Designed miniproteins, single chains, continued (2). Designs and how they scored, part 89

Each design is a single chain, and the fold is of that chain. pLDDT is the mean over its residues in the fold that is shown.

## One batch from the design tools (miniprotein)

Design m7283
Fold by ESMFold2-Fast:
Structure m7283 (fold): chain A 65 residues (1-65)
Amino acid sequence: MDLILKAIGHTILAIGHILDGDLEAAKEALEEAIKYLEEHAKESGKTSEEDKKLIERLRKKIEEL
């Protein structure tokens, strides 16, 4: 299964949790999304500029929670 798709899925779950007011669940989902993005970068041996930007954006969102 594509790790980037798992990261996107967990990001969507995090948005759902934010809308429900469950910030702890949202934070956990964002941390899982970052984990899958980092695993994808390590396994591919290639990190695109878009992948780096997405990881940075997700880390900032976790800090805002």
Scores: mean pLDDT 73

Design m7284
Fold by ESMFold2-Fast:
Structure m7284 (fold): chain A 73 residues (1-73)
Amino acid sequence: ELSPEQVEELQELEDRLQEAIKNKASKEEIEKIRNEIIEALEKYIKDPELLKQAVEHINQLTEKKIEEIEKEE
């Protein structure tokens, strides 16, 4: 039910998150991008189960990287 434009926007946000992680961006920057992705997911995904799975995926991806950054501090 996602339009191609919505899928492309979500992909761009995910690519931005991956680039921030790769470049060792600050915890604050990673959390900001994560929140932008979650907002887009909530706006575009109307299926509660699919939304939950997508949000959990993004949270797992970012939580592990945030923990790694905190350990370096």
Scores: mean pLDDT 77

Design m7285
Fold by ESMFold2-Fast:
Structure m7285 (fold): chain A 74 residues (1-74)
Amino acid sequence: SLEEKYREFIEGAEKFIERLKEEGADEEMIKKLEELVKKIREAIENKDFVTASKYLAELLELLSEAEAERRKRE
């Protein structure tokens, strides 16, 4: 189901955010990522997939930015 796909993605995103915290990623970026995950989770619980897809797009963009910043620290 669409809800299951969102939950799988969110679980993966949460694990990635945990890794970023362990690696000393920017606190502001971590807070933004966690807030987007929370908003998506709330939207899917309410079965508001339009709002969930909006925040998912924002999360994907920010995750890409976080990964780019992570590479700069290597």
Scores: mean pLDDT 81

Design m7286
Fold by ESMFold2-Fast:
Structure m7286 (fold): chain A 56 residues (1-56)
Amino acid sequence: SAADEFKAAVEAGDVASALRAAARLSEEELQEVGTVSPATAAFVAQWRPLLFAPPL
């Protein structure tokens, strides 16, 4: 799933892959994955303006 890809990319330090996976998550799913580890929470906080952009 996109959530699993996001978690794996964040843990690997692959910012580009993490952002691509996050683009396929809903806002609710993204908030959920941001609570699973300190690393995912820090990533979501750092990249919040891109991750929670309005839908196209």
Scores: mean pLDDT 75

Design m7287
Fold by ESMFold2-Fast:
Structure m7287 (fold): chain A 66 residues (1-66)
Amino acid sequence: SQSMIDNVVNSFRSQMLSNPDWSEEEMQELLDRIVKRLRAQGVPEEQVEELRERLLKVRDEILKSF
């Protein structure tokens, strides 16, 4: 559901912002773990792809700030 995607994206953003010492590699590893976790839990691929795109946008926004 859209609410699930929004919740995961907001959680990721909060985690990135709570620790300004995150490296680009650590951010990417967390993003990849979230995607892998959701696939393992049986989340539909359409939702996983939308979520991955949104997480990449959040990562890019945060990287521009550092």
Scores: mean pLDDT 78

Design m7288
Fold by ESMFold2-Fast:
Structure m7288 (fold): chain A 80 residues (1-80)
Amino acid sequence: DAMIREAREELRRLGASEEHIERAVEELRANPGKVSVSTLERILAEAEREGHIRRLSVAEIVGLVLRVVGADVEENGKPP
C-alpha cells in the first residue's frame, strides 16, 4: 500500500494519466516484490500514444521501479 502510493506519485510526476497509473499499480499489486520493466513500459507507452505523458525511456522506467519498490530488476524480468 505505501509502495503503491509512492508508485502513483512517481507516475503522476511523470505526467501519466490516472487510468494508466491505476493499470501500472495493478501490475505492481498483482506481483508484489516482482516488477516487470517491460510491463510498465507497455502501460506507459499506451499513455504516451494517447498524449497523456511524454515518451519515457527504459532508464526512466527502471529508475521508477528502483525508487518505488527498492528492487533490482534483471533483463529476464525476474525479482531481485
Scores: mean pLDDT 58

Design m7289
Fold by ESMFold2-Fast:
Structure m7289 (fold): chain A 72 residues (1-72)
Amino acid sequence: HDALVQENVDFSQQLDALLAGAPAPTPEQAALFERLREAVRRQSEALRAGDWDAQAEYGGEVNRLVNELRAL
């Protein structure tokens, strides 16, 4: 459980580092990055609470947002 939460925290930190070092994102990219960060945060909260159904739901949202970012 805690290992999965830590992986989500590490991913969020990597995302923040990429955003800090990247050129200014487009409004579309910025909106998707914010939604992705929120989804990762909610997934981490669900994992910490032991809510596997919510974890699966937010994990699906993360995958969907990553695919949208790749399409840009």
Scores: mean pLDDT 72

Design m7290
Fold by ESMFold2-Fast:
Formats: sequence, C-alpha cells, structure tokens
Structure m7290 (fold): chain A 80 residues (1-80)
Amino acid sequence: SKEEEIKKIEEELSKDGTAYDIEMLRLVGDFVDYEIKYRKTGNEEYKKKMEETRAKLDQLRADFKKLVEEYNKKIEEAKK
C-alpha cells in the first residue's frame, strides 16, 4: 500500500538522520577540541584544523539537506 511505502521511506530517513546527528556531534566535538588547543597554544595548526572541520560541517549539512529533499520527493511520489 501507499501507507506502507511511505512508512518504509520515513524509517530510512530516520536512520540517515540518526547517522547525520552522530557525525555532526563528532565534528562539533573535534571543532571544540581544536578551539581549546588554539586558545591555549596560539598554534596556527589548530586554527587550520578548525577551518577544515567547519568546512566538513558545512558539507555534511549541505549533503543532508539534499538527502532530505530527495526523501521528501520520494514520499510525494509514493502519495500519487
């Protein structure tokens, strides 16, 4: 049924959302660790690592936004 197909898509989105949340938390943790080290040492290497981690966070957000849009499109198609 359409309801069963939609439910399966929603379950897949929920799993991907959990994976996204875990990876976001890991990257935020890395960013905070590099911030602390940079503030303690003034070492530009940690500032570079913060910038690299921020770029990864931005990419992860962009990728997940696109994934959510693709799931929403699949749900709308399943309703037809």
Scores: mean pLDDT 88

Design m7291
Fold by ESMFold2-Fast:
Structure m7291 (fold): chain A 67 residues (1-67)
Amino acid sequence: DIERERKRGEEEAKKAVEKAKEALSDGLKLTEIVMELQEKAATGSPVESEKYDEAIEEIGKLAKKKE
């Protein structure tokens, strides 16, 4: 069901973004979080992969805002 895959991808992406915000606050590296999302994007469905790619972009924007 494409709708369930989309929702699951969105929820997982949102959790990754929140984890990245916490990591930035704690001075931790974002590399591991981004690599996990890239792995999921490579092995997931096209719908899920698109949501994971959006999360990776959002995490990148968060890191840039801290410069």
Scores: mean pLDDT 76

Design m7292
Fold by ESMFold2-Fast:
Structure m7292 (fold): chain A 77 residues (1-77)
Amino acid sequence: SAASEARKKYLEITLSIGEKWAELNRYIKENNLSEDEKERALKELKDQILSELNARKATSGPELRAQLDKLIEQIKG
């Protein structure tokens, strides 16, 4: 079903985002980044993720689009 496919795609997207955040956090820790460098790196990744989600939303069906809209709002804070 469209709802089942949207759920699967949403889970794949959220897992990918989680992996990117985990990788960045490991990089920050291993390289002893300054607070300024950490803040910039986190902001850059957040902006990249938001850009990617908005691009995916443009080509997504209504079910997935609604889920991505909520995720975008959560990430924006």
Scores: mean pLDDT 86

Design m7293
Fold by ESMFold2-Fast:
Structure m7293 (fold): chain A 80 residues (1-80)
Amino acid sequence: SELEERLRKLVDELFELYYEIEENGTQEQKEEAKKIIKETQEKVSKIMLDESLSHEEKLEKVAEVVEETIEKLKEILKKS
């Protein structure tokens, strides 16, 4: 589906940014990124376990969380 393809692309972008920070970031940037990823995993888990949400609503909510995470990781990389 279009939502699944969009989410896959977002997840790929998130991992590219995370690995960039892990390879080239300072210790502080790496620790901040790990904290953000942990918070993202907790949010995604909560969404996926929410029995009140449809499959499409879960994918949309997860995409929103991943997009927010991407922006936070981009902000880490801009702090030099």
Scores: mean pLDDT 87

Design m7294
Fold by ESMFold2-Fast:
Structure m7294 (fold): chain A 71 residues (1-71)
Amino acid sequence: SMAAEAERTVAGAREAIDLAEKYIKQGKKNQAAVYISAAYILLTAAEFLGADPEEVAELRKRIEEVSKKLE
């Protein structure tokens, strides 16, 4: 179902954000940028698939926090 696909896509976005946060802590900004870009694409797809708006908002906020650390 689209709901199950949305949940799997959200899980992928969350994993990408987790990896980006780990790379930021290691000072690996280029790797973090790759994973945060992937997270943004996955989260946009999840939102299109009907993912929970509250969960999407939580992850979008995390993406913004990581993006600020890359500047």
Scores: mean pLDDT 88

Design m7295
Fold by ESMFold2-Fast:
Structure m7295 (fold): chain A 70 residues (1-70)
Amino acid sequence: MEEKLKEATRRAVEKTKELYESLKTEEEKKELEEVLKEPSEKIEKAETLEEKLKAAEEALEAIEEFEKTL
C-alpha cells in the first residue's frame, strides 16, 4: 500500500510539474492550481494510507482530465 501511495504521489507531482512548465498563460496556470486545490485538501485530511492513496489517485485523475481540456 505505502509503495503505491509513493508511486501515485510521485506521478502526480511529476505530471503537475511537466504540465505547469508547458502552460503558456497565467490563466491556464491558475486553472491548474484550482484543479489541484481539492485533491490537496483531501490528502491533508486523509488519516489512513488507503485514504491517502485514494486522494492521490483522484489528484492524478483531475490532472489528466485538465490536460485533456488543453
Scores: mean pLDDT 75

Design m7296
Fold by ESMFold2-Fast:
Structure m7296 (fold): chain A 56 residues (1-56)
Amino acid sequence: MEELFIKALEDSKVSKERFVELLAEKYGISKETAEKILEDTGGNVVEAAKKIFELK
C-alpha cells in the first residue's frame, strides 16, 4: 500500500512544498519533520517515505 502512495507522488511531479504537505498529512507528522527527512535523503522521495515509515 505504501509503495502505491509513493509512486503516485513521484508521478504527479508536485512541488517540494506540496510533497511535504502530503507526507505530513498521510503519516500524521509535522511538515518540519517531513522537510528534514526529505533533505536528509537528498530529495529522494522514496527514501524519505521509508524513513517516515520507520518513525511510525
Scores: mean pLDDT 69

Design m7297
Fold by ESMFold2-Fast:
Order: sequence, then structure tokens, then C-alpha cells
Structure m7297 (fold): chain A 94 residues (1-94)
Amino acid sequence: SSKHEQALALLEETGRRLEELARELGLSEEQVKAIRQNFASLRAHLEANPDLSIAEIRTYLGILLQEVGEISGAPEAVREIRDEADAGLAALEA
């Protein structure tokens, strides 16, 4: 659906912003790769489950971004990106 396509685009943009943040924070290539793999897994899950609600997608993204905050050691910066992404998904649910 168009809402799912918009959610996927938002996830791709969120992943790009997090990779940029990771590079700015001086994270290792292995840490950047782990973030990339987490987003790839979420995208694959969404593609395999087209009936997922926006609320469920928000839950999965929240879990992923909590893990990214732990990997990055910068939970406050990740929280800002997470809040923007969650607000974008919430707008699709309205």
C-alpha cells in the first residue's frame, strides 16, 4: 500500500541518518555494518509481512533504534532520530 511504501522510505532515510551519525561518532566499520544489517533485517521482515500495521512497524523500529543506541554509545542522539521517525510513522497511521 502507499502507506507501507511511505513507511519503507522513512525506514531507508532513518537508516541513512544513523549511518551518518555513526561515522560522525567515529564508530568502527563493524559497528556501522551491524546497524546496516539490523535495518536490512527489518526491511526484509516488512517485505515478508505486507499485512503489518503501522503500529507494529513503529514497535519494531523502536526496538531496533534502542539496540542502535546501545551499539553507538550515543542514546540521546539516536533518540532524536527515533522520535522524528516515530512521528513520521504516527502521521501515516492517522
Scores: mean pLDDT 81

Design m7298
Fold by ESMFold2-Fast:
Structure m7298 (fold): chain A 60 residues (1-60)
Amino acid sequence: STIEKLKETLENLEKEIDRLVSRMREAEAAGDFDTALDLGVELLAKVTEYNILKREIEKL
């Protein structure tokens, strides 16, 4: 169903966010601040997508 596919997309976004957070923390720990900043920008974009999709699902 459409709702099931949307929930799957939301779960995939959660996994991507978790991965980006882990990679960002690893880059910070390594002193690779340029990579950490780039990952932070990607993280912000994915969190924004997640929050928009979550709100749309909640309206259904």
Scores: mean pLDDT 87

Design m7299
Fold by ESMFold2-Fast:
Structure m7299 (fold): chain A 64 residues (1-64)
Amino acid sequence: MEEDVRRFLDEVLARVRAGEISPEEALKLINEYGETLSEEEQKRLAPLFVAGMLLAVAEAIEVP
C-alpha cells in the first residue's frame, strides 16, 4: 500500500518534469488519489502526500 503511493507519486512527478501534465494537474491527481484511501491510510500516509504536493509546487516555482 505505501509502495503503491510512492510509485504513484514518483510517476506523477516524472510526468510533471516531462511536461506531460502541469503542476496544478499533478496536485489534483494527488488529491483525488488520497480521497480513494481510508481515513486510517490517509492519516498514516499524510507525510508522503504532503511531500508529493510540495514537490509538485516546487516544479511550478522552478519554471521561471
Scores: mean pLDDT 73

Design m7300
Fold by ESMFold2-Fast:
Structure m7300 (fold): chain A 64 residues (1-64)
Amino acid sequence: MTKEQIKERVQEYVDAGLSKEQAAKIVAREGLKAGVPKEEIIKAIAEALGLSKSTAKKIVEKAL
């Protein structure tokens, strides 16, 4: 799974009616299971949702 795929999947879940936090948690778990480094997941989610890295980190840590 690539950073671009993480961004695309987050947007797909938001477009399907999930909240940004719910979408981010689901995709963070998928990315970790696929072997993507935690730091790359945080950056991809922050970029996709227009969040700070600190906010994205908190969401990803809640997903673990």
Scores: mean pLDDT 82

Design m7301
Fold by ESMFold2-Fast:
Parts: sequence; structure tokens; C-alpha cells
Structure m7301 (fold): chain A 60 residues (1-60)
Amino acid sequence: MEKLAEELKKLATEYLVKVKKASEEDAKEFADAIVEELKELGEEAVKRAIEAIKEELKNN
């Protein structure tokens, strides 16, 4: 789980900065919240979020 959570946090931060034009600090704060919520839903939820963010970054 920890490795997936770290990957999700990195990708979510990148997505928020590049696609949503958030500041780095705001992006990190939002990414932390997303990671904690998805960790509670389980490993499959984290994996799905990683795949979704990768597709968004690929298209932008």
C-alpha cells in the first residue's frame, strides 16, 4: 500500500499543478487528502485513481 500511496500522491500533485493550475503547496495538501481517503477505501481504489490520473496527464 505505501508505495501505491506515494505514487498516487506524486501523480495527484503533478495533475493539480499542470492541469488544474494549482500552486505546489495547495496541490500537495489536496493530494494528501485524496491519498488518505482512497487508502481507507482500499488498495484497488488507490490503483484505479493512479490509472485515472495517468490518463489525464497523458491527455494534457
Scores: mean pLDDT 80

Design m7302
Fold by ESMFold2-Fast:
Structure m7302 (fold): chain A 60 residues (1-60)
Amino acid sequence: SPELQRVEALIETFREHGLDEIAEAISKAVEEAKSQGLTPEEIYRKALEAMRETVERRLA
């Protein structure tokens, strides 16, 4: 799905820039959402929530 492809690209981008904490947070949120049987749209939303929370903590 386009949403899952965007999430995978996002994780790769953060890892390429050495932002492993953010990449790991997104990856864990995606795996948890998939294990719960959520839709691609819901998985994407969870991924963005994890990214935002982790970024906000680093910029505080």
Scores: mean pLDDT 84

Design m7303
Fold by ESMFold2-Fast:
Order: sequence, then C-alpha cells, then structure tokens
Structure m7303 (fold): chain A 55 residues (1-55)
Amino acid sequence: PTAAQREAEALHLEGVRALAAGKPAEAARLAEEALALAPDHVGARRLLETARAAL
C-alpha cells in the first residue's frame, strides 16, 4: 500500500477507537481525514456515517 493508504488506515483505526470511547465528533473528523487520503476506503466511509448518526 502507499504511504497515504497506510495513513488512512491508521486514521480509520483511531476513529473506530474514538467511536468506541463515546466520541463521535472525533470519530467523524478522523474518518473525514482518512477519506481525504483514500476516498475509496469503505471502512472510513462507514465510520463517518455511523459517527454522524451518533451526533
């Protein structure tokens, strides 16, 4: 994977942890940053949808 794809995955995992900790606003921001690096990242898109629904 490219450096951008690896960074996007790291941001996605951090966002999942933020959501699990009850921080949907942080999860949404992290998911948006991941999608800026990898727009096709299915996990990040799903995380963004879930986080926005929890806001």
Scores: mean pLDDT 85

Design m7304
Fold by ESMFold2-Fast:
Structure m7304 (fold): chain A 88 residues (1-88)
Amino acid sequence: MEEAKELVLELEIEVALAVMAARLGDRETARRSLRRAIEYGKKLLEQKELTPEQKQEAIESLKVGAEVAREIGDEELAKELEELVKKL
């Protein structure tokens, strides 16, 4: 459970960084942070026991990430984030 909690926190941090970078017009930093968020999301899918709260937090962060990906014009990245939401 400690690993899942840390992965959710890391996912939230990377998405927050992507939001800030996108607002600054730094599309490359936003894209890198969103790709890191995808890696944490994939690791969360490998966790057999997520609490409902952890799952909700991860889904909400991934949805925000998908919106940021669209804002920076990266439709492939947005689709990858949305696919992780469906699998959680």
Scores: mean pLDDT 85

Design m7306
Fold by ESMFold2-Fast:
Structure m7306 (fold): chain A 90 residues (1-90)
Amino acid sequence: MEQSLEALRRLGEAHPLVRGYAEEVIETLRAAKEKSLADPSSLEEQVREVNEASKRAREAAIKAGASETVATLLGSAGVLGAQDIKKEVE
């Protein structure tokens, strides 16, 4: 998950338009990991929440004027972070 968090931070630094959305995905990933570690039975729900947040961030970035490439990188980093949480909790 650390690599996904770092990728999101760097993406927001390189593209100020998506910085707020990247920060929201980072916050969602951190909350999801903490909840999954406290209650492993919530893992599927937390992964779903991160995936939906990543989808919303991608859509919001496109509406704000970000390129499809940047919006896709934003969404993909969130989804990869969710997969990392699943691997770390399993």
Scores: mean pLDDT 84

Design m7307
Fold by ESMFold2-Fast:
Structure m7307 (fold): chain A 72 residues (1-72)
Amino acid sequence: SMEEALARYRALAARLAATLSDEQLAAMDAAVQAAGLDAEAVRAALLAIPGVDAETADAVAEVVAATKEIGE
């Protein structure tokens, strides 16, 4: 459900806030907004951010994909 997708996103965001800088978090937010609900574009944009690893990019892309699927 959308509520479950949002809960997973919030849990991920809290974990990332503990490990990433404010600058990295701002870059991730900008990348997600620019890519919209395109999970592949989000993943590629996140991997371009210094210090964001493939595991983090995959986790965010999975939340984006789940959100898009619920919305369609």
Scores: mean pLDDT 72

Design m7308
Fold by ESMFold2-Fast:
Structure m7308 (fold): chain A 60 residues (1-60)
Amino acid sequence: SVEEEKEKMIKEIEEDPTLSPELKEKLIEMIESASDEQLPLTLTAAKLLMIGERLDNELK
């Protein structure tokens, strides 16, 4: 289930049109490098960063 969540998040990042290629690469690297222990926090961090990017686009 944890590995499945990881793959699902990577797919969501790849499919997100609001994220730059640079940010996508960074987020995927974070998720891929995370240990099983770190993965839930890493997935949460990735979601927050994606929300931040959308908010930044709204403010500009």
Scores: mean pLDDT 77

Design m7309
Fold by ESMFold2-Fast:
Structure m7309 (fold): chain A 90 residues (1-90)
Amino acid sequence: GAMEEEAKKAVAKAEIAAGGAVGLARMARAVAKLAGEDESSPIGKRARELEEVGRRAEELAEKARKAYEAGDYEEAIKAGEEALKLLESI
């Protein structure tokens, strides 16, 4: 049904969003290391913020996937939307 298709799209979007957030966090951490910056520096703090967003996005993507597999399409859509909203913070 329409709700199942929307849930399937939400899971895909959440998984892409999580992958993107984690990738960005890894790149920021690599830049901090190359620059010799520690956790107290502006770039070190930004890398930590991005790492936290990436972790939360992965948790939401997993939640969306599990909800979809359980047939809870409403919860899958909600978790997927929350994952996408996290990317607006970066």
Scores: mean pLDDT 87

Design m7310
Fold by ESMFold2-Fast:
Structure m7310 (fold): chain A 76 residues (1-76)
Amino acid sequence: SRLDELFEEMERALKTAVDELKKRGYSVEEIEERVRAVADRWLAYARDHQGLTDEELAELRKRLEEFIKKLVEEYK
């Protein structure tokens, strides 16, 4: 689905961002803060350019929040 494709795109981007921040020696807390900011900016862009409904935005936010928590836990 469109939501699954958008989530997969963002998942790849966030994984890349985490790897780069980790290589630069950022703490787990700093990585979480920075990747959350990236996700928030992406969601705002997707809302404005992809014509997402409120329901679709809520689902993407939920998936991204869960994904970020899991990704950060893997680096603790």
Scores: mean pLDDT 80

Design m7311
Fold by ESMFold2-Fast:
Formats: C-alpha cells, structure tokens, sequence
Structure m7311 (fold): chain A 65 residues (1-65)
C-alpha cells in the first residue's frame, strides 16, 4: 500500500533527524538542534505518530533555551 510505504519512509526520516538533533545538541549547536527536532516532529506528525511529534516540538523549544 502506497500510504503505508510513505508513512514508513517518513518515520525513518524522522528517526534520522531526531538522531542528528541529539548529536548537534550534544555539540552545543542549539539552533541547529532545535531546527532538526522541529523537522523530525513534522515528519512524525505526517507519519501519524502524534505523541512523538509533540515530544520533539517540546524538545525543540527547550533546546533553544
């Protein structure tokens, strides 16, 4: 099913962005990490994973601090 494949791809991309965001956060690149968390959240939302999307949006805001 096309829609199922697209959701799997979106989740995989979201996982990659989340991982990159964590690396950038550890390096002190707060602005870059925040943007990557926002991208990951958008991808999780598009994949239907609303809980993860909300967690990452909150994380993106906290990292900017």
Amino acid sequence: KEEEFEREVLRALADIYDGLARIFEKQGKKEEASKLYEEAATLYEQAGDIDRANELRKKAEEVKK
Scores: mean pLDDT 82

Design m7312
Fold by ESMFold2-Fast:
Structure m7312 (fold): chain A 56 residues (1-56)
Amino acid sequence: SAVEEMAKELVEKEGLSEEDARRIAEASGGDRELMEKLLAQYKTSRAIAEQDPRPL
């Protein structure tokens, strides 16, 4: 499906976890523009995690 293809691309190109990639792809419903917005929000959260990579 388009969602699965998007999730795989997010994992391979953007380095997302399979779980996070799936969530973004599902939330976008296969819409590339919406996916890009969700990815931008995820990257903001990821930058915080990279600064303080403590397990929760």
Scores: mean pLDDT 74

Design m7313
Fold by ESMFold2-Fast:
Structure m7313 (fold): chain A 61 residues (1-61)
Amino acid sequence: GLSAAQRALVIATANELQDLELSEEQINAAHAAIQAAVATGDDAVLEATLAAILAEAKALA
C-alpha cells in the first residue's frame, strides 16, 4: 500500500489533471500508468511517473 504522503501526491496530481480538462482517453491512460507504477512497489518509479504524466498533460494543454 501507499504511504499517506504518496497517496496525497497521487491525489494532488489527479486534481491537477482534472483542472487541465483532459479527454476520457487521456485520463484512462494516466490512470493505467499510475496503476502500473504503484504495482512496481518502487517509490521513485511512482514519483517519476506522476511527474511525467503531469508534465505531458501540461505540454498538451
Scores: mean pLDDT 75

Design m7314
Fold by ESMFold2-Fast:
Structure m7314 (fold): chain A 92 residues (1-92)
Amino acid sequence: LDEEIERLIEEGRKVVEEGQAAQGKSAEKILEYRKRYVELTLKLLELEKEKAEKEKDEETAEKYEKQKEELEKEVKEREEEIKKEAEKVAKE
């Protein structure tokens, strides 16, 4: 778990760096990096919850579950915004 969490954190950092380097490029690429970062964050929250469950820390596990649910809701809302923005870029 710890090694997997550390690996995902490092991958997330690289995605952020790539996203920053892509500033000034097409909106489509920027949105792609954001989506990828969110996917990595959701995976991290799931692993943190699993770690808390193994430590029998139900309060911390519940906290991460709520954070995951909130992020999943944001992902759905932002994916809709991404589609609208991509359509706008494609038209212009």
Scores: mean pLDDT 72

Design m7315
Fold by ESMFold2-Fast:
Structure m7315 (fold): chain A 59 residues (1-59)
Amino acid sequence: MEALEALPEETQRRLQKVGVGRAAGLSQRQIAEQLGISVATVSRLARLLDEIRRAAGLL
């Protein structure tokens, strides 16, 4: 959780939205459309979120 606080505010908000979208069963494409970003960016954020969760012992 501390690693999340070290990220830029915009990145933290996007990570939170990606996490919520994944929990809701949305595809990376659907999340990208909702956030107004590319699928490649969603994929990168999803990997970063997984790394943060792994470091925090949540994954």
Scores: mean pLDDT 73

Design m7316
Fold by ESMFold2-Fast:
Structure m7316 (fold): chain A 60 residues (1-60)
Amino acid sequence: MLYTAAQAARLLGVSQSTVSRAARELEAAGVITPTRVGDTRRYSLEDVALIAAHIRAREA
């Protein structure tokens, strides 16, 4: 299953901007490789889990 940044934000209980920022940082670090569908990035469940872990690490 593939998620948009908005869908991932709903799953994690955070803002879409928080997801987009964390995803961008992880992509730059080579940790995740989002699937591109047109002009939209799609995230796997594993990508969403990695984004969640990154957000928690920054907040804790």
Scores: mean pLDDT 79

Design m7317
Fold by ESMFold2-Fast:
Structure m7317 (fold): chain A 70 residues (1-70)
Amino acid sequence: SAEESVNEPLKKAEELKEKALKEPSEKLKEEGTKELEELKELVEKVMPDSEKKEEILKKLEEAKKVVEEK
């Protein structure tokens, strides 16, 4: 499930970031921010401390900021 742990959060972060850029909404801000936080917690729980983990967490945080700023 290392593939699921890496692929799913990154893909979801990209999707939420794209949606926030194209179709910003109050619902997307609330639900997207919550979903990104849940993915961040999942990555922190399932992945060992590594450069890859830091990269994924950074991408999730960047997506969250984009969603929140719209």
Scores: mean pLDDT 74

Design m7318
Fold by ESMFold2-Fast:
Structure m7318 (fold): chain A 68 residues (1-68)
Amino acid sequence: GAAHAAEHGAAGAAASGSEEAAKYGQLGSIFAWRGDGKKAAEYLKKAAELSKTAGAKAANMRGAQEAE
């Protein structure tokens, strides 16, 4: 199939989506600080799922993989 880019806005979804994703990201950091990489990865994956931007999804997924 052919790849097709349609829209590239700034951050319209940042107000809602990023806030929830950020909370899960913070939880991931807390569990990583506790030394619970399994829980840290779980919460970072949730942050990635809640992210609206492809870049944010990739960053959170990377963090989850690193925490494992």
Scores: mean pLDDT 68

Design m7319
Fold by ESMFold2-Fast:
Structure m7319 (fold): chain A 86 residues (1-86)
Amino acid sequence: DELKKLLEELEKRAEELEKKMEELRSAPPVPKEEVEKLAEELLEKGLISEEQAESLKNSNLRPDQLLGIEEQVRMLELAKKLEELE
Protein backbone atom coordinates (compact mmCIF):
# COMPACT_ATOMS: atom_id res chain seq x y z
CA ASP A 1 0.00 0.00 0.00
CA GLU A 2 2.08 2.86 -1.40
CA LEU A 3 -0.49 5.57 -0.57
CA LYS A 4 -0.53 4.54 3.10
CA LYS A 5 3.28 4.65 3.26
CA LEU A 6 3.41 8.13 1.73
CA LEU A 7 0.71 9.44 4.08
CA GLU A 8 2.60 8.04 7.09
CA GLU A 9 5.80 9.69 5.78
CA LEU A 10 4.04 13.08 5.49
CA GLU A 11 2.67 12.76 9.05
CA LYS A 12 6.12 11.86 10.43
CA ARG A 13 7.72 14.81 8.63
CA ALA A 14 5.11 17.24 9.99
CA GLU A 15 5.70 16.02 13.57
CA GLU A 16 9.50 16.11 13.22
CA LEU A 17 9.40 19.57 11.64
CA GLU A 18 7.39 20.99 14.56
CA LYS A 19 9.79 19.55 17.15
CA LYS A 20 12.98 20.54 15.31
CA MET A 21 11.79 24.09 14.59
CA GLU A 22 11.10 24.59 18.29
CA GLU A 23 14.61 23.34 19.18
CA LEU A 24 16.32 25.43 16.46
CA ARG A 25 14.66 28.72 17.46
CA SER A 26 17.57 29.40 19.88
CA ALA A 27 20.35 28.17 17.54
CA PRO A 28 22.88 30.45 15.77
CA PRO A 29 22.26 31.68 12.19
CA VAL A 30 22.68 29.27 9.27
CA PRO A 31 26.04 29.46 7.46
CA LYS A 32 25.78 31.20 4.07
CA GLU A 33 27.16 28.06 2.36
CA GLU A 34 24.13 26.00 3.49
CA VAL A 35 21.68 28.67 2.32
CA GLU A 36 23.40 28.82 -1.08
CA LYS A 37 23.26 25.02 -1.46
CA LEU A 38 19.54 24.99 -0.65
CA ALA A 39 18.82 27.79 -3.13
CA GLU A 40 20.71 25.98 -5.90
CA GLU A 41 18.94 22.66 -5.19
CA LEU A 42 15.51 24.32 -5.21
CA LEU A 43 16.31 26.09 -8.48
CA GLU A 44 17.58 22.87 -10.14
CA LYS A 45 14.39 21.05 -9.06
CA GLY A 46 12.27 23.83 -10.59
CA LEU A 47 10.60 24.60 -7.24
CA ILE A 48 11.66 28.28 -7.20
CA SER A 49 12.61 30.93 -9.78
CA GLU A 50 16.13 32.30 -10.33
CA GLU A 51 14.98 35.55 -8.69
CA GLN A 52 13.75 33.67 -5.60
CA ALA A 53 17.02 31.68 -5.47
CA GLU A 54 19.13 34.87 -5.52
CA SER A 55 16.90 36.43 -2.85
CA LEU A 56 17.32 33.33 -0.68
CA LYS A 57 21.13 33.33 -1.14
CA ASN A 58 21.25 36.97 0.06
CA SER A 59 19.02 36.36 3.10
CA ASN A 60 20.12 35.72 6.68
CA LEU A 61 18.26 32.56 7.66
CA ARG A 62 17.79 31.14 11.12
CA PRO A 63 18.14 27.31 11.37
CA ASP A 64 14.39 26.93 12.04
CA GLN A 65 13.62 28.88 8.85
CA LEU A 66 16.06 26.76 6.81
CA LEU A 67 14.59 23.52 8.19
CA GLY A 68 11.09 24.79 7.44
CA ILE A 69 11.99 25.48 3.80
CA GLU A 70 13.76 22.10 3.39
CA GLU A 71 10.82 20.17 4.86
CA GLN A 72 8.26 22.11 2.78
CA VAL A 73 10.24 21.07 -0.33
CA ARG A 74 10.34 17.42 0.77
CA MET A 75 6.61 17.48 1.54
CA LEU A 76 5.93 18.94 -1.93
CA GLU A 77 7.98 16.09 -3.45
CA LEU A 78 5.95 13.54 -1.47
CA ALA A 79 2.69 15.25 -2.53
CA LYS A 80 3.73 14.99 -6.20
CA LYS A 81 4.46 11.29 -5.63
CA LEU A 82 0.97 10.82 -4.15
CA GLU A 83 -0.57 12.53 -7.20
CA GLU A 84 1.31 10.12 -9.51
CA LEU A 85 -0.35 7.18 -7.72
CA GLU A 86 -3.89 8.52 -8.35
Scores: mean pLDDT 72

Design m7320
Fold by ESMFold2-Fast:
Structure m7320 (fold): chain A 59 residues (1-59)
Amino acid sequence: SMEELIEEAKKNLTEGDKKNLQSRIETLKRAIEGAKKLNDPEGLEFAQRELERVEELLK
């Protein structure tokens, strides 16, 4: 299942990977704010989906 694949990926994350993912979360939060300001629905949807994916890996 997708959940099992995500769980396996989490086990293989290094501390460097986690730091990079945390930086990506901050970048994606800014991208979401920018997309809202620019009224960019495609950019908003993309950034929100990526944020959810990255946050799932860090759970």
Scores: mean pLDDT 82

Design m7321
Fold by ESMFold2-Fast:
Structure m7321 (fold): chain A 100 residues (1-100)
Amino acid sequence: MLTPEQQALGEAVGNAIRKAYELALEEAKRGTPEQGKAILELVDRVASAAVRALQEGKTPDEILAEARKVADELAKKYGPEVQRVADRIVAILEEELARA
């Protein structure tokens, strides 16, 4: 059985990923097809980084740092519109982790 702390962390990451995908899908509808593709790549890579860090037993701060690193890399590649969405996705993860 997972500890209560491990279960709470898993639930927080899961909730953050769900909210991030909901945000990304709505933002992808508003821009160009190329912008939409970049936003979906962003959420997929941030979600994968957060899940991998969680599976590796990393702390909330480390999970957030790994997600932020990936978000920053994609934002630098794709520019200010993706940076805006990246900042919001990271904020969602930070808020959900703080509640765990």
Scores: mean pLDDT 86

